# Ledger of designs, part 94: designed miniproteins, single chains

Each design is a single chain, and the fold is of that chain. pLDDT is the mean over its residues in the fold that is shown.

## One batch from the design tools (miniprotein)

Design m3253
Fold by ESMFold2-Fast:
Structure m3253 (fold): chain A 79 residues (1-79)
Amino acid sequence: MIGTDPISKETVELDTTLLPSGHKVTTKDIKAWLHFSKKDPVSGEEITALEINGEVIPVDLSYSSIDEGIELIKRAVLG
């Protein structure tokens, strides 16, 4: 169920976010990744939505909206 996080290269203990590729990562690591890339770190496909703890969060990570995507993830996880 929880695998190795492709961003930190460590075993993920808590599956908080499901990527479009079907790989689960920690939400903290995906937030850090989104500062550098809008693409799925496993498949390389553009991220348009994420599932966080069973909730689907739509994220438009176009070049001009990456900060908005990060804020949506932040609200879903921290709120």
Scores: mean pLDDT 57

Design m3254
Fold by ESMFold2-Fast:
Structure m3254 (fold): chain A 88 residues (1-88)
Amino acid sequence: MPEVFELLYRAGLALSRGDLDTAEKYAQQIIDLGERLKSKSLISHGYHLLGLVAEKRGDLETAKEYYQKALEYDPNHSAARAALERLE
């Protein structure tokens, strides 16, 4: 699955550089790929990335919704849980 690792790497790189539009596009591609592969863990990861993008934009309510969605797909997603607890 080189495609999964490349998308995750590119999303993280865009996020670290403040390229929020690019990070959002890659996060959506990760969700789309997760849906095609029937991978709840991958869909959860994509929603977590969308939450981080929303948080960096200052949209904390949208960030909470994305983190909640990530936990809906993977209740064991510790990073999404920690992010949601931090914003409550």
Scores: mean pLDDT 86

Design m3255
Fold by ESMFold2-Fast:
Structure m3255 (fold): chain A 96 residues (1-96)
Amino acid sequence: EIEELLEETRKLLEENKDDPVKVLKIQVETAERLKILENNLDEETKKLLKEAKELAIKGIELMDLGAKTGDQSLIEEGVELMRKSAELIKEVEEKL
């Protein structure tokens, strides 16, 4: 189940690599699905998933705000938070 979810997510991320908002939504949805499966995960992995989700949500919010206000620095901060979220998701994937 987890391996299949991660493989599907990897393919979706590759297919949508040109759309950062869609990429982030895919990452958040994957983190939520992984959390549903977390009955078998250790506390450290659960913490990483929670942190990844929080960073992804914050990233989306900053990018949306930046797009609405024309503030490029907010968009750049949002992208950086998305990158950090992706790194945490990768760390979780490597532990599974």
Scores: mean pLDDT 74

Design m3256
Fold by ESMFold2-Fast:
Structure m3256 (fold): chain A 89 residues (1-89)
Amino acid sequence: ARAEALAALARAAAALEPLKEEVLAAAEKYRDLLEEAVRAGQEGRTEEALKLATEALEGIKELVPEARAGLDDLLRVIRYEAEQRAAAL
């Protein structure tokens, strides 16, 4: 599981690096949703944080379709981290 998450992170980093400016510009349109996801995560509302992050990333994929594969791999990493946090309690 961790090895698969690290492989997904490496693939996401490689795929998103050439698209980083477009992805960051798209992320600005979802800033409020991303900030709410971070706040929910900091408050221990892991399931809500994951839902909000997923909604933001799906929106970014619609704006930057070329980043879809990289964002899917990033979401896989985020889901893995959320599952590990829940299991650690």
Scores: mean pLDDT 78

Design m3257
Fold by ESMFold2-Fast:
Structure m3257 (fold): chain A 59 residues (1-59)
Amino acid sequence: SAAERLVAELGLRMSPEDVRAIGAIADVLGEDVVADLLMREAGLSREQARALVEAGKAL
């Protein structure tokens, strides 16, 4: 899926279930809060973090 390819391109070790969980958490906490956490914890750019949140929400 697009989510699996994105995770591989970003060099992350995440399952599709993990990506879906990110989308679900973003629906509760807000996309910007989750994107900021992904930038801090995974070293992603804002654009990469937002793409990962969007992929999770699309699952």
Scores: mean pLDDT 81

Design m3258
Fold by ESMFold2-Fast:
Structure m3258 (fold): chain A 96 residues (1-96)
Amino acid sequence: SSREQFLQWLQQAEALLTQVAKAIAASGDQEAYDRFLALLADLQRRLAQAAEIPDPAQRDQAILAEVQAFLAGLAALAREKGFDDLAAQLEELIAS
């Protein structure tokens, strides 16, 4: 079902986020870690703003758009740092 597909998509997003965080930590690249934290902080701020939208349909659409934008930024960071397989998986997830 579409609900099962969405929950699976969300679980895949969480797993990829965790894998990118671990790859950055293992790399010892402080600049990559700082950029990762900045992306996460921006997401948290934007999700808080989207939560203030009174219309449920518009709010849900805004939340999804912000999550997709975050994943795109994460994919770009992963690509730049040579985590090509993780970047490709994030790009595929965003396209689905």
Scores: mean pLDDT 85

Design m3259
Fold by ESMFold2-Fast:
Structure m3259 (fold): chain A 106 residues (1-106)
Amino acid sequence: SEEAEAREIFEQLRNNPEDKEVAEKAIEIRAKRAREEASKHVSEKEAELHGELARAAAKVEIELRLLEKKKGRPPTLEEQLKLLEENLSEEQKEYLKKLEAELAAK
């Protein structure tokens, strides 16, 4: 099943975070799922932004795992924040702030 294939890809990435092909597949699965879920509740344009935010988040997660493997320790909060800043565009940051404000208002 599609869900089983996704789980296998995520497990492969966990075991070998340096595998660029597996990483690319995992990023695309996360982006697609976020877009499809968001499309039930928001406009097509906003659903695309949700997909791109999920893509950025997946890239950060992979880079954090590579950093942990390279340094032999968990990433620090400062390292986590730096990677997040480097992987989010200004448009994505503004949209994330909008979502946080909307959630706080409910």
Scores: mean pLDDT 78

Design m3260
Fold by ESMFold2-Fast:
Structure m3260 (fold): chain A 83 residues (1-83)
Amino acid sequence: SMEEKRKQGHKVYGEWYKKVKELLEEHEKSDKETQKKIDEEIIKVGVEAQRQILTLQGKPQEVIDKESEKLREELKKEFEKRE
């Protein structure tokens, strides 16, 4: 149902937010090599969250794959610019 999908979407968002917050706190305490690995994990967590949301929205697999690849590339470029 639409209500169930909204609840699942809220849960996906909450899990994503919690994981990213924990990773950002670890990033602040880490050396440069560990920070790079944390950046990769933040990207992975973000892409996984988007895939789950698109699945809940009933998007076809081809759309999910294209959107997740696009997001991964965008996030990777953002983190590479900051290093």
Scores: mean pLDDT 84

Design m3261
Fold by ESMFold2-Fast:
Structure m3261 (fold): chain A 72 residues (1-72)
Amino acid sequence: GGEDIGIVTDAGRAVLVGPDKPMKDGETRKGNYVDLTTGESGSGTATLKGDTVTVTGDDGKVYTGKVSRILR
């Protein structure tokens, strides 16, 4: 089965919705993000390292936090 991953970064400042496939350690996925502090949205990439995800926006912004939601 696939996993749809909602990823929340430090202080809830970004959410990335990934594809229905689970991310592996060291994997990078492209998706859309929303900055929960400003309400701005954009496209970027997420890289999983253990239980921590780093989201890099196409504008060069970087956010780090734990995976908050996994849908199976």
Scores: mean pLDDT 63

Design m3262
Fold by ESMFold2-Fast:
Structure m3262 (fold): chain A 65 residues (1-65)
Amino acid sequence: MEKAIEGAGESAEENFGADPEKVKELVKRGILEGDEAAVEELAKLLGVSKERVEGALDSIKEVSA
């Protein structure tokens, strides 16, 4: 895994001015409920590919365990 990419992802979120609470809610839905729609909403909200969103969710799962 690329630590630089993970850090860049967080920085991109702050640079985009995305609402962190909204992002966290979508992340929780994607992880806890397996909601594919939440993953797609995250991708649209951040303007990134679904692959990038899934990578970020995997990183969060590892931290949360």
Scores: mean pLDDT 63

Design m3263
Fold by ESMFold2-Fast:
Order: structure tokens, then sequence, then C-alpha cells
Structure m3263 (fold): chain A 105 residues (1-105)
């Protein structure tokens, strides 16, 4: 079904984000954001009818993640640049998923 396809695409974006976070983030930021990310994704999976609102919450979480990475002195300027560039792509993917979900309503 279309909802099952959107959930699979969401899972792929989440896996891509977690791999990027594991490569770049210090352990404290990784643990904190990974837990919040997992909680929102679990809510979407449990109640896909709230997907649009929960995707907005996920996008807001990624905006905060980008800010925290930019402000972290332990992350190199190169890693900040590569992380933020890839994060923008993931955020764009989430916006596309939200629009696809809205078309199913």
Amino acid sequence: SSIEQLLAELQALVEQLKALMAEVLPQDLYDRYSAQLDAIVAQIQADPQNMAKLLDELIDLLNQLGKDVLEDPSVSERDKTLFLFQLIGIQAGLEVLKRQYEKLQ
C-alpha cells in the first residue's frame, strides 16, 4: 500500500541519518538525538494517520540537531560542513514524504 511505501522510505531516510550521526557526532549528541529520533519514528509507525504532524516534529528535531552540530567545538569544520549538507538532503526527503502523505488524504 502507499502508506507502507512511505513508511519504508521514512525508514531508509532514518537509517541514512543514523549512519551519518554515528560517523560525525560525539557520543552524547548521538545518544540524545538517536533516542528522540527513535521515539518519533515509533509514533509514526504506531499511528501513521498522524504522519504529517510527526514528520513536522522530525524536521524540527533535525533543525535542532543541525544547530547543535554547528555549535559543537569538538566537531571539525569539515565534518560540520559535510554533515549539514547531507542533513539538508535528508530534511528535503522528509518534506517530500509529507507531501506524498498529504496527497493520500
Scores: mean pLDDT 87

Design m3264
Fold by ESMFold2-Fast:
Structure m3264 (fold): chain A 83 residues (1-83)
Amino acid sequence: SDRIEELARRFRRLAEELMRRSGMSAETVYALIALEIDPSARDELPPELLAEVEAAEAALSEEQRELLREAARLAREAQELLA
């Protein structure tokens, strides 16, 4: 459980940092993380959120994209430990 707790804490910090650096809503950030984990999640997004996600994808800096990839990596590790 310590490993899952550590991954969750790091994930929250990265998600919050990405929100601060990009100005994106929590909904947009978590949608981007979900898409980084599973591209098929795009089909489940409502049209208004999909538009915000696509605009964000085009506007993210390389530093912000790296934060996104790291958050997705931590989420995948936590999912593997919970399986």
Scores: mean pLDDT 84

Design m3265
Fold by ESMFold2-Fast:
Structure m3265 (fold): chain A 83 residues (1-83)
Amino acid sequence: MERHERAVEELLRVSTEAQELVKKGEEAYQQGNLEEAIKLYQEAIDILERGERRLRDVPGLQRSLQEERDRVKEKLEEVEKEK
């Protein structure tokens, strides 16, 4: 019965880790280090995708991570376009 609480804790942990990587990626992008920015965004996407797989049984929370992953993918595409 505590599955939802554990799922929320998992979402918050995954989202926090991904946000830290996205922030570092944005800083690298602003410095013109496109390869580092791409690497950091890819790491954030990987963390979010693993979180989505773990939250497969809680669709609402899984969708929150999917939306966050999609936003990071858009940032990645912007950086790749400037290569």
Scores: mean pLDDT 83

Design m3266
Fold by ESMFold2-Fast:
Structure m3266 (fold): chain A 65 residues (1-65)
Amino acid sequence: SKVEELREKAKELIKELSEEPMTDEQIDARLDRVVDAIMKELGISREEALQYIIDNLEKLKKEEE
């Protein structure tokens, strides 16, 4: 359940930061690729990888404002 909640939060941030409207399929594919890459490189859980993505996306959102 927590992984699903973090996944939905990450998808919302990706959609907000994208200049072009993305389909749910495109967002899912992009998020899955990034999560898998972070998990493999850092040796962390899917939950930790999603939180890392969310934290970085929120920083990017603040820098645009």
Scores: mean pLDDT 79

Design m3267
Fold by ESMFold2-Fast:
Structure m3267 (fold): chain A 74 residues (1-74)
Amino acid sequence: GGDRAEIFNLLKDLSEEELREIGKMLGVPEELLEPATKPNVAGAILKTYTEKGLSESEILEKVKEAIEKLKASK
């Protein structure tokens, strides 16, 4: 639903390097982050966390936290 769309919306404003960094922060294997495109990175994050039993709303919260950490580091 809306949570999945919001994850894609949050990632659309990130550069290729920032997308790789977010994926690494969230523990996604580096090979699943290539190519570092928004749909690939979003899909890799969703797959990684849904396999761990998290809901899309829980994944959205983790993505928000990772983006906040990324921006706080600058």
Scores: mean pLDDT 81

Design m3268
Fold by ESMFold2-Fast:
Structure m3268 (fold): chain A 81 residues (1-81)
Amino acid sequence: MEGLREGLTVLLEPYMPAEEAERRAREAVERYAAGASPAEVARFVTEAALAASTFASERERAAAYTALSLAVIGLLTDAEL
């Protein structure tokens, strides 16, 4: 769980202050430990990041959503990264 929390914090740092990134990462890990699916956790993390950020275009927002969702799912499923 430590590596997962750290990985999620790093993924969120570009979108929000470090303290908020750590809090959101902890919440995501708690949800996953409570039985949330990888897709549900990825949605929670990605929506939090997008809500905390501003984007110059809808294209950039969509790209960030896709990249972050895939990264979170990869972290949660221990898939090859």
Scores: mean pLDDT 75

Design m3269
Fold by ESMFold2-Fast:
Structure m3269 (fold): chain A 92 residues (1-92)
Amino acid sequence: MEELIHLAEALEDWATRQEERATAAGDTQMAQTYRQIRRLSLQAREYARQGKLELAQRYLQQVFQLLRDAGVISDEEAEAGKEYVRKVAEES
């Protein structure tokens, strides 16, 4: 449980910083993408806090998919991230 909450918090904080950087660079599309990632991560944290681990897992897996679709990470990195989230949720 704590591991999913920690991951969601880390992704939320990271996405907030990336949104600010994209905004400063004038990259409106990437700023919107990071804003969406932040919102998904916040929702995942709330679900994990409530013990809704399957929902937290799905929202965090959507974050990795969105990062891959935006070209921020590779297909391999996205699948590794989704698998990590699945294992942490199952072990919680």
Scores: mean pLDDT 85

Design m3270
Fold by ESMFold2-Fast:
Structure m3270 (fold): chain A 57 residues (1-57)
Amino acid sequence: EEEIRAAVEKAREEMEKAIAETEKGAASLSEEVKQQAIEQARQTGEAHIAATREKLL
């Protein structure tokens, strides 16, 4: 159970880092493309967190 919590926290940190890097990389792109990239990163991160919970539980 502690390993599950640690894995979920790790996945959450990676999601936040991916979103921040996407915002930084998309700063030179249009606002529409930037928003789409941020949404994609968030959806991917949330799906990864959900899959991690299901696989470890």
Scores: mean pLDDT 75

Design m3271
Fold by ESMFold2-Fast:
Structure m3271 (fold): chain A 81 residues (1-81)
Amino acid sequence: MEEEFKKKLEEESKEVAKLQGKDVSKLTEKDVENLLIESLAEGIKKQKNFEGAEETIKKAREAGMEKLAELGEKALKLAKE
């Protein structure tokens, strides 16, 4: 479950990077995580629903999706800046 969801997000982030002219074969795991965090943060800012984002992170953690929850926490922090 967590692996499948993270894989989908990573694939979408790589596709976006490819459209931006970046070489996806040269993207490191850290680069992909940074793209995910930035995309999630932008989404949170556009919705201006920080409470909803916090609830989603909490639910992800309760579901055992700790890595996804961690990425969400970083995105929320970036969105609040």
Scores: mean pLDDT 70

Design m3272
Fold by ESMFold2-Fast:
Structure m3272 (fold): chain A 82 residues (1-82)
Amino acid sequence: MEEVIEELRKKVEEILAGLDPATRQEVIDLAEKAVRYAAEGDEQKAANYTVAASLVAIGDGATEEQVRALIKAINEAIEKVR
């Protein structure tokens, strides 16, 4: 679990490198929650936090490519903790 979360944090920082640091941290926190809820079997909350992370990134000017990469990184982390 901890390795998956650490890898996800690094990927999100790379994907969103051009965004405000506070926004990147908020997206990372939401993405981590998505993965943790997925590991607990709460698929509804996992999906909700994935959407929330995407919306925060979009709000700070993330491109469609960055948002797709973010969603992909979150989904790959979720699959590793199933």
Scores: mean pLDDT 85

Design m3273
Fold by ESMFold2-Fast:
Structure m3273 (fold): chain A 109 residues (1-109)
Amino acid sequence: SAEERRLLAGMALRDAIGGLEEGIAFSKQLYNEGDADTAKLAKEVSEAFQKTLEAMRRLPEDGEAAAQTALENAEKAKSYLEKLGFKDYGERLKETVERAVQAALELAR
């Protein structure tokens, strides 16, 4: 039903936003505790996740444009996390963002 689709999209969006906020916190921890190379990559992860989060919040207003920005920045964050040794975490978080974006766009159609 349309109501069930709205509830499922809301759950996916909450999971993605929460995951991104935790990812930003984790990247800040890596920035504070790591060496210079780790800190540089951690800053890139934090900035990419922040841009993903901002784009996710604009999905209702900006639609496909916000979706593209969110997915591009989630991919960048995944790439930096892989270089930091957190490939599986980056992949899982990107998948969570992809599911939320898809659910939000399907509601608008």
Scores: mean pLDDT 88

Design m3274
Fold by ESMFold2-Fast:
Structure m3274 (fold): chain A 79 residues (1-79)
Amino acid sequence: DVEALKEKVIATLEEDEKLAKEEAEKAKDEKKKKLYEKVAELARKLKEAVEKAKSAEEIKAALGEALEAIKKAYKELEE
């Protein structure tokens, strides 16, 4: 059931976005703050992509793209 999967994923992403924003606000280290702000933005964009998805395959593709974006963000913070 694609609709049930969407509902569950969107609810999780909304919680992740909220937690990331809270952590960004509390972060003492500028690099950590930027990381959490990036994670919150990625969660928001992924939520939009999931809302538009019509199949489980499209949801998986969106999740894969988000994972690659997160890996890139971590690599940029190491420089």
Scores: mean pLDDT 77

Design m3275
Fold by ESMFold2-Fast:
Structure m3275 (fold): chain A 116 residues (1-116)
Amino acid sequence: MTKEEREKALKEIAEKLGVSVEAVKKQLKALRKQIEELRKRIKELRKEAEKNKDEEDLKLLEMAEEQVERAEELLKKIEEGKGGAEDLLEAEINLGVAEIVIAVIETVRKRRKEKE
């Protein structure tokens, strides 16, 4: 895709959301960074859940991974000029769900360490 085709797609998203094109670009970068951080946290939590044979945490981590992968697919669609404002919002929702799931697992683990 050319730079002009990408700029046109981003402008259409910005107009639908009532924001600037620069705000959309900033949000895409922020969501990409959130994906990287979430994947790192999931990887570390999975290693510990596998070591402890924590089947509940493994199921929750699988749910979080599915949400992150779905968000990445939506962001790729937007970056290819095939996605719209709805795809951006869905990516944000998917990453928000993943963040909540991971935060719950981290909180439960912290409480277990405090009792040991």
Scores: mean pLDDT 84

Design m3276
Fold by ESMFold2-Fast:
Structure m3276 (fold): chain A 71 residues (1-71)
Amino acid sequence: PLVYPSDIQSLSEEQLEILREFVERVLEGYVPSPEEIRELARELNVSVSTVRAFIESERRAAELGKAFLEA
């Protein structure tokens, strides 16, 4: 289970989809600029720290998933 910052829990399904698509790109090797992270945070009406925390949580979840499948 992933722990999300409280403001993520207030997002609509559409806003969560936007955030997850962005995170998927980052997990595939895309390196977002600080400006892109700020812009996404404004669009979703959350803090920049929330966006960064979500990216870190999803990255860790992906690493754990790979380790489990390779066991």
Scores: mean pLDDT 72

Design m3277
Fold by ESMFold2-Fast:
Structure m3277 (fold): chain A 70 residues (1-70)
Amino acid sequence: SIEEVYKLLEEAQELIDKLLEKSSDEERKKINKYYSEKLNEVHDAIVKGNYDEAIKIIEELIEKIKKLLK
């Protein structure tokens, strides 16, 4: 559902904010670029009604961020 997509996006944003707090200026620039690109992919999936694809993209993003926070 679209509610699940927005809930996962909120979780991803919280994790990105934590990662940015621990990052150098150059790392923050790279993280923001990558996150922006992933948000565009999610928005494209939502516009097409592909909520399962949107969820998958966000879940993969969350897992990647969690690994970087360890």
Scores: mean pLDDT 86

Design m3278
Fold by ESMFold2-Fast:
Structure m3278 (fold): chain A 68 residues (1-68)
Amino acid sequence: MWKLYKVYLKEGYEDKINEVGQEIAKRGGVIVKRLEDEKAFIARTNLSEDEIKELEKLPYVEKIELLE
């Protein structure tokens, strides 16, 4: 099932939005919107909870929230 997620970047890593977005895209996800003022972006993906946890382990990611 495709879900909508909001991905938050750690403070000082705003330039890493594109890098984290590419990691999601490599796994078949789509970047829907960049929220640069919030240091975040919205992505639509069919990743499992375990795959989301792996993305949260990236050094630039603060948290990932499910929006649906």
Scores: mean pLDDT 76

Design m3279
Fold by ESMFold2-Fast:
Structure m3279 (fold): chain A 65 residues (1-65)
Amino acid sequence: SGDTLMSQARDLAVQSATLRDQSDTLTRQSIRTGGSYRDEANRLRRQSDELDRQSQRLNDEFARL
């Protein structure tokens, strides 16, 4: 069902946006604290990018239905 793919794509996009926002927040905190949160910020950024890619793949699959 296309509705299921679209729902999953939206959920992944929301999760990606949330992780991106958390990563940006930690990046700003890392600047103030001399780098204490840099590794965590980078990890969240990579997870956000992966979820965004998964969301795009599901949207592409839906477009082909």
Scores: mean pLDDT 81

Design m3280
Fold by ESMFold2-Fast:
Structure m3280 (fold): chain A 78 residues (1-78)
Amino acid sequence: SMEDALTLARLLAVTGAIYVTLKMLQAGKMPADEARKRLGDLIAEALDLKAQAESLGVLSKSQVDHIQSLIDEAKRAM
């Protein structure tokens, strides 16, 4: 459905933002305090959208595992 597609698109956008923020932090292109604040906001949004997407049944197990792995990496960077 359109709602399912929009939820998935938002989740992909947020996970992409987490990935970029982590890579910028690792490359020394973003201050640690700025990265931690940004990651905190993004983790909260990703967890909410992941729960919504899982309830809709639109995520494969590999997609769930990949998103969770990225969230866990972001939490370790905090």
Scores: mean pLDDT 87

Design m3281
Fold by ESMFold2-Fast:
Structure m3281 (fold): chain A 108 residues (1-108)
Amino acid sequence: MEERERVARAAYRLTELLLRGADSRELARVLLEEGVVDEEEAEELAKKSVEEVVEEFIRRARKVMEKEPEKVYGAFRSADGEMVVEAIDDEEKRKEAGKRLVAELAAV
């Protein structure tokens, strides 16, 4: 699985949890499950505030986006409740997805 796909999936799950008032332990668990952080990093993030976990994720997401600018992944929940993650081939959709990722994380 590509780093960008993992980041997009994690961003979507984090946004859902933040809207439900999740704590830093729940956010760290999602980052671990999606492969954004390892177990030791997740344990350290669980001790931090929600804001610090979000800031750390944004920092990592930006580095991944800079490393592979040609590829952007979008994550969303379909009408039947399934989480969908797909590569965005269209240039305009890639730019929109990148802006949305930053905006969704910054809105919390």
Scores: mean pLDDT 66

Design m3282
Fold by ESMFold2-Fast:
Structure m3282 (fold): chain A 95 residues (1-95)
Amino acid sequence: DELEKEAEATPEEDLKEKAKEYIEQGKKYLEQGEKAFKKGDFKTAGYHLNKARVLFEVAKKLAERAGDKELVKEAEEGLKRVDELAKKAQEAKKA
């Protein structure tokens, strides 16, 4: 029942709170990935960057559902940084 699903829908404030929490976690994993990358630990960097990517993807979906364009943008910027570093880490492993 779509009407009951809408009535039981997670409030926008809860969606925003969850999106912010996932963005914060994603940023922490991104920072750990960057630190590992700078040390030449590309395996650990890849692990943390994969974690950050999943968290930012979930945060983006939650922010979109909440209608919070600023949180969507923040999650998208996180994803872009993760993708750039992940590509560099993969290329460095081949060298």
Scores: mean pLDDT 80

Design m3283
Fold by ESMFold2-Fast:
Structure m3283 (fold): chain A 87 residues (1-87)
Amino acid sequence: MSKEERLVEQLEIFKELVPNPTKPLSLEEFKKYLPLLNGGTDEDIDEIFKLLDKDGDGVISLEEYERAKKILDSDLSYEEKYALLKA
């Protein structure tokens, strides 16, 4: 499995676990779901966090998370989803 495929798959699992957050997500809150991400590592979570944290403020805002969810809900390949998340 590619890095891109693995990170997108983990994000899709996280989306199912946390579909409607009511507050910005911290790195520590994101890591709480690590045992449920099927072999996710701290490095994977750090990479995902960097991918979603567009403002660089150390939290994933509700707006950043909604943008990510729209990309994950698309019928694109894992590589295309990763590219859009990174953009």
Scores: mean pLDDT 76

Design m3284
Fold by ESMFold2-Fast:
Structure m3284 (fold): chain A 81 residues (1-81)
Amino acid sequence: MEDARAAVEAAEAGDNARAAELFRKALIEAGMPEEVAEALAEAAARDPVVALMMGRVARALTVDPEGAIKSAKEWYKEHIE
């Protein structure tokens, strides 16, 4: 999950737009539907609180991709659709 690691690094550097784009790619590579991955990354780019929560998901993608995808899908269902 190279993109997931890059997303975490970009977020830690304060580049939230780059972090959101890399996070979207990492979710798609892990098996998330493109529409869901895009919506989650867009929400993270707009809201700093959402960005912090998605940063936790990006870290989880580097160690437990299946668990991270499950958590991201639950977040999407509860807060977006």
Scores: mean pLDDT 73

Design m3285
Fold by ESMFold2-Fast:
Structure m3285 (fold): chain A 74 residues (1-74)
Amino acid sequence: SMAEHQAKLEVSEKIAEINLEAMKIARKTGKNFEDVLNQLLKDYFRNELKVSQEEIDKIKTFSEFWEKAVAAVG
């Protein structure tokens, strides 16, 4: 459906923005990029998608993050 395609596009654009922000923070602070990225993705889930911390803690792979984000958006 158009709604499903729109949700996938929205999540793709947000993840791209989060990746760019993670790169900037890692460069500025010297922190590990993957650790910064993982924290920003969890913040997105909790603050914008309203996913519970318990559900976020169960996510182990980027594919699981993607599927859950798309489902939460629409």
Scores: mean pLDDT 82

Design m3286
Fold by ESMFold2-Fast:
Structure m3286 (fold): chain A 63 residues (1-63)
Amino acid sequence: GSSNFLVTTFSVEDAAKLEQFLRATPGVTFTRVNDTTFEVSAPAEKVDALKAFAQSVVEVAGG
């Protein structure tokens, strides 16, 4: 099955970086809900890895 979840970044620049990552990830679909928030759909087995990577990207961009 697939899971849907929301990812929010700290800045619009972080959102742009996350968007590029999501576009590069096979089997994932997403919609930009606002300047900093995405709705992401991914296979259940990939959700935890995707959330971990998304958080890592935001931390690198924000730190």
Scores: mean pLDDT 70

Design m3287
Fold by ESMFold2-Fast:
Parts: C-alpha cells; structure tokens; sequence
Structure m3287 (fold): chain A 64 residues (1-64)
C-alpha cells in the first residue's frame, strides 16, 4: 500500500537525519528514502523520488 511505503521511507529518512551532518542532512535523508523504496518495493527511481519527497515533507513537518 502507498501509505506503508511512505511510512517506511519516513523511517529511513529519520535514521539518515540522525547520522548526517547538517549541510548534507536533507540530500542524504532524501536519498535514503529513495533507496528504501527501490529496494523494498521495487519502485522506479522516478516513483521512489515522488514518494520520498512526500515522506521527507512529512518528517520535516513533524520537526516543525
């Protein structure tokens, strides 16, 4: 389900944000979400990028 994929990407993004220096945090976190979606769900890079962007927006909204 789309929501399950986004939730998994959100978790991958949160993990990446904890381990990454501030200036690279956003790009690395986004890439972690893309990689998760491609590996776990077999999505294309374009599809994974759209869902990872949504997941990143949700994580950042939670952080304010």
Amino acid sequence: MRDEAIEGAEEAIREALVGTPGSMAGPIAFQAGVDYLVEKYGLSIDEASILAGEALSRVLSELL
Scores: mean pLDDT 76

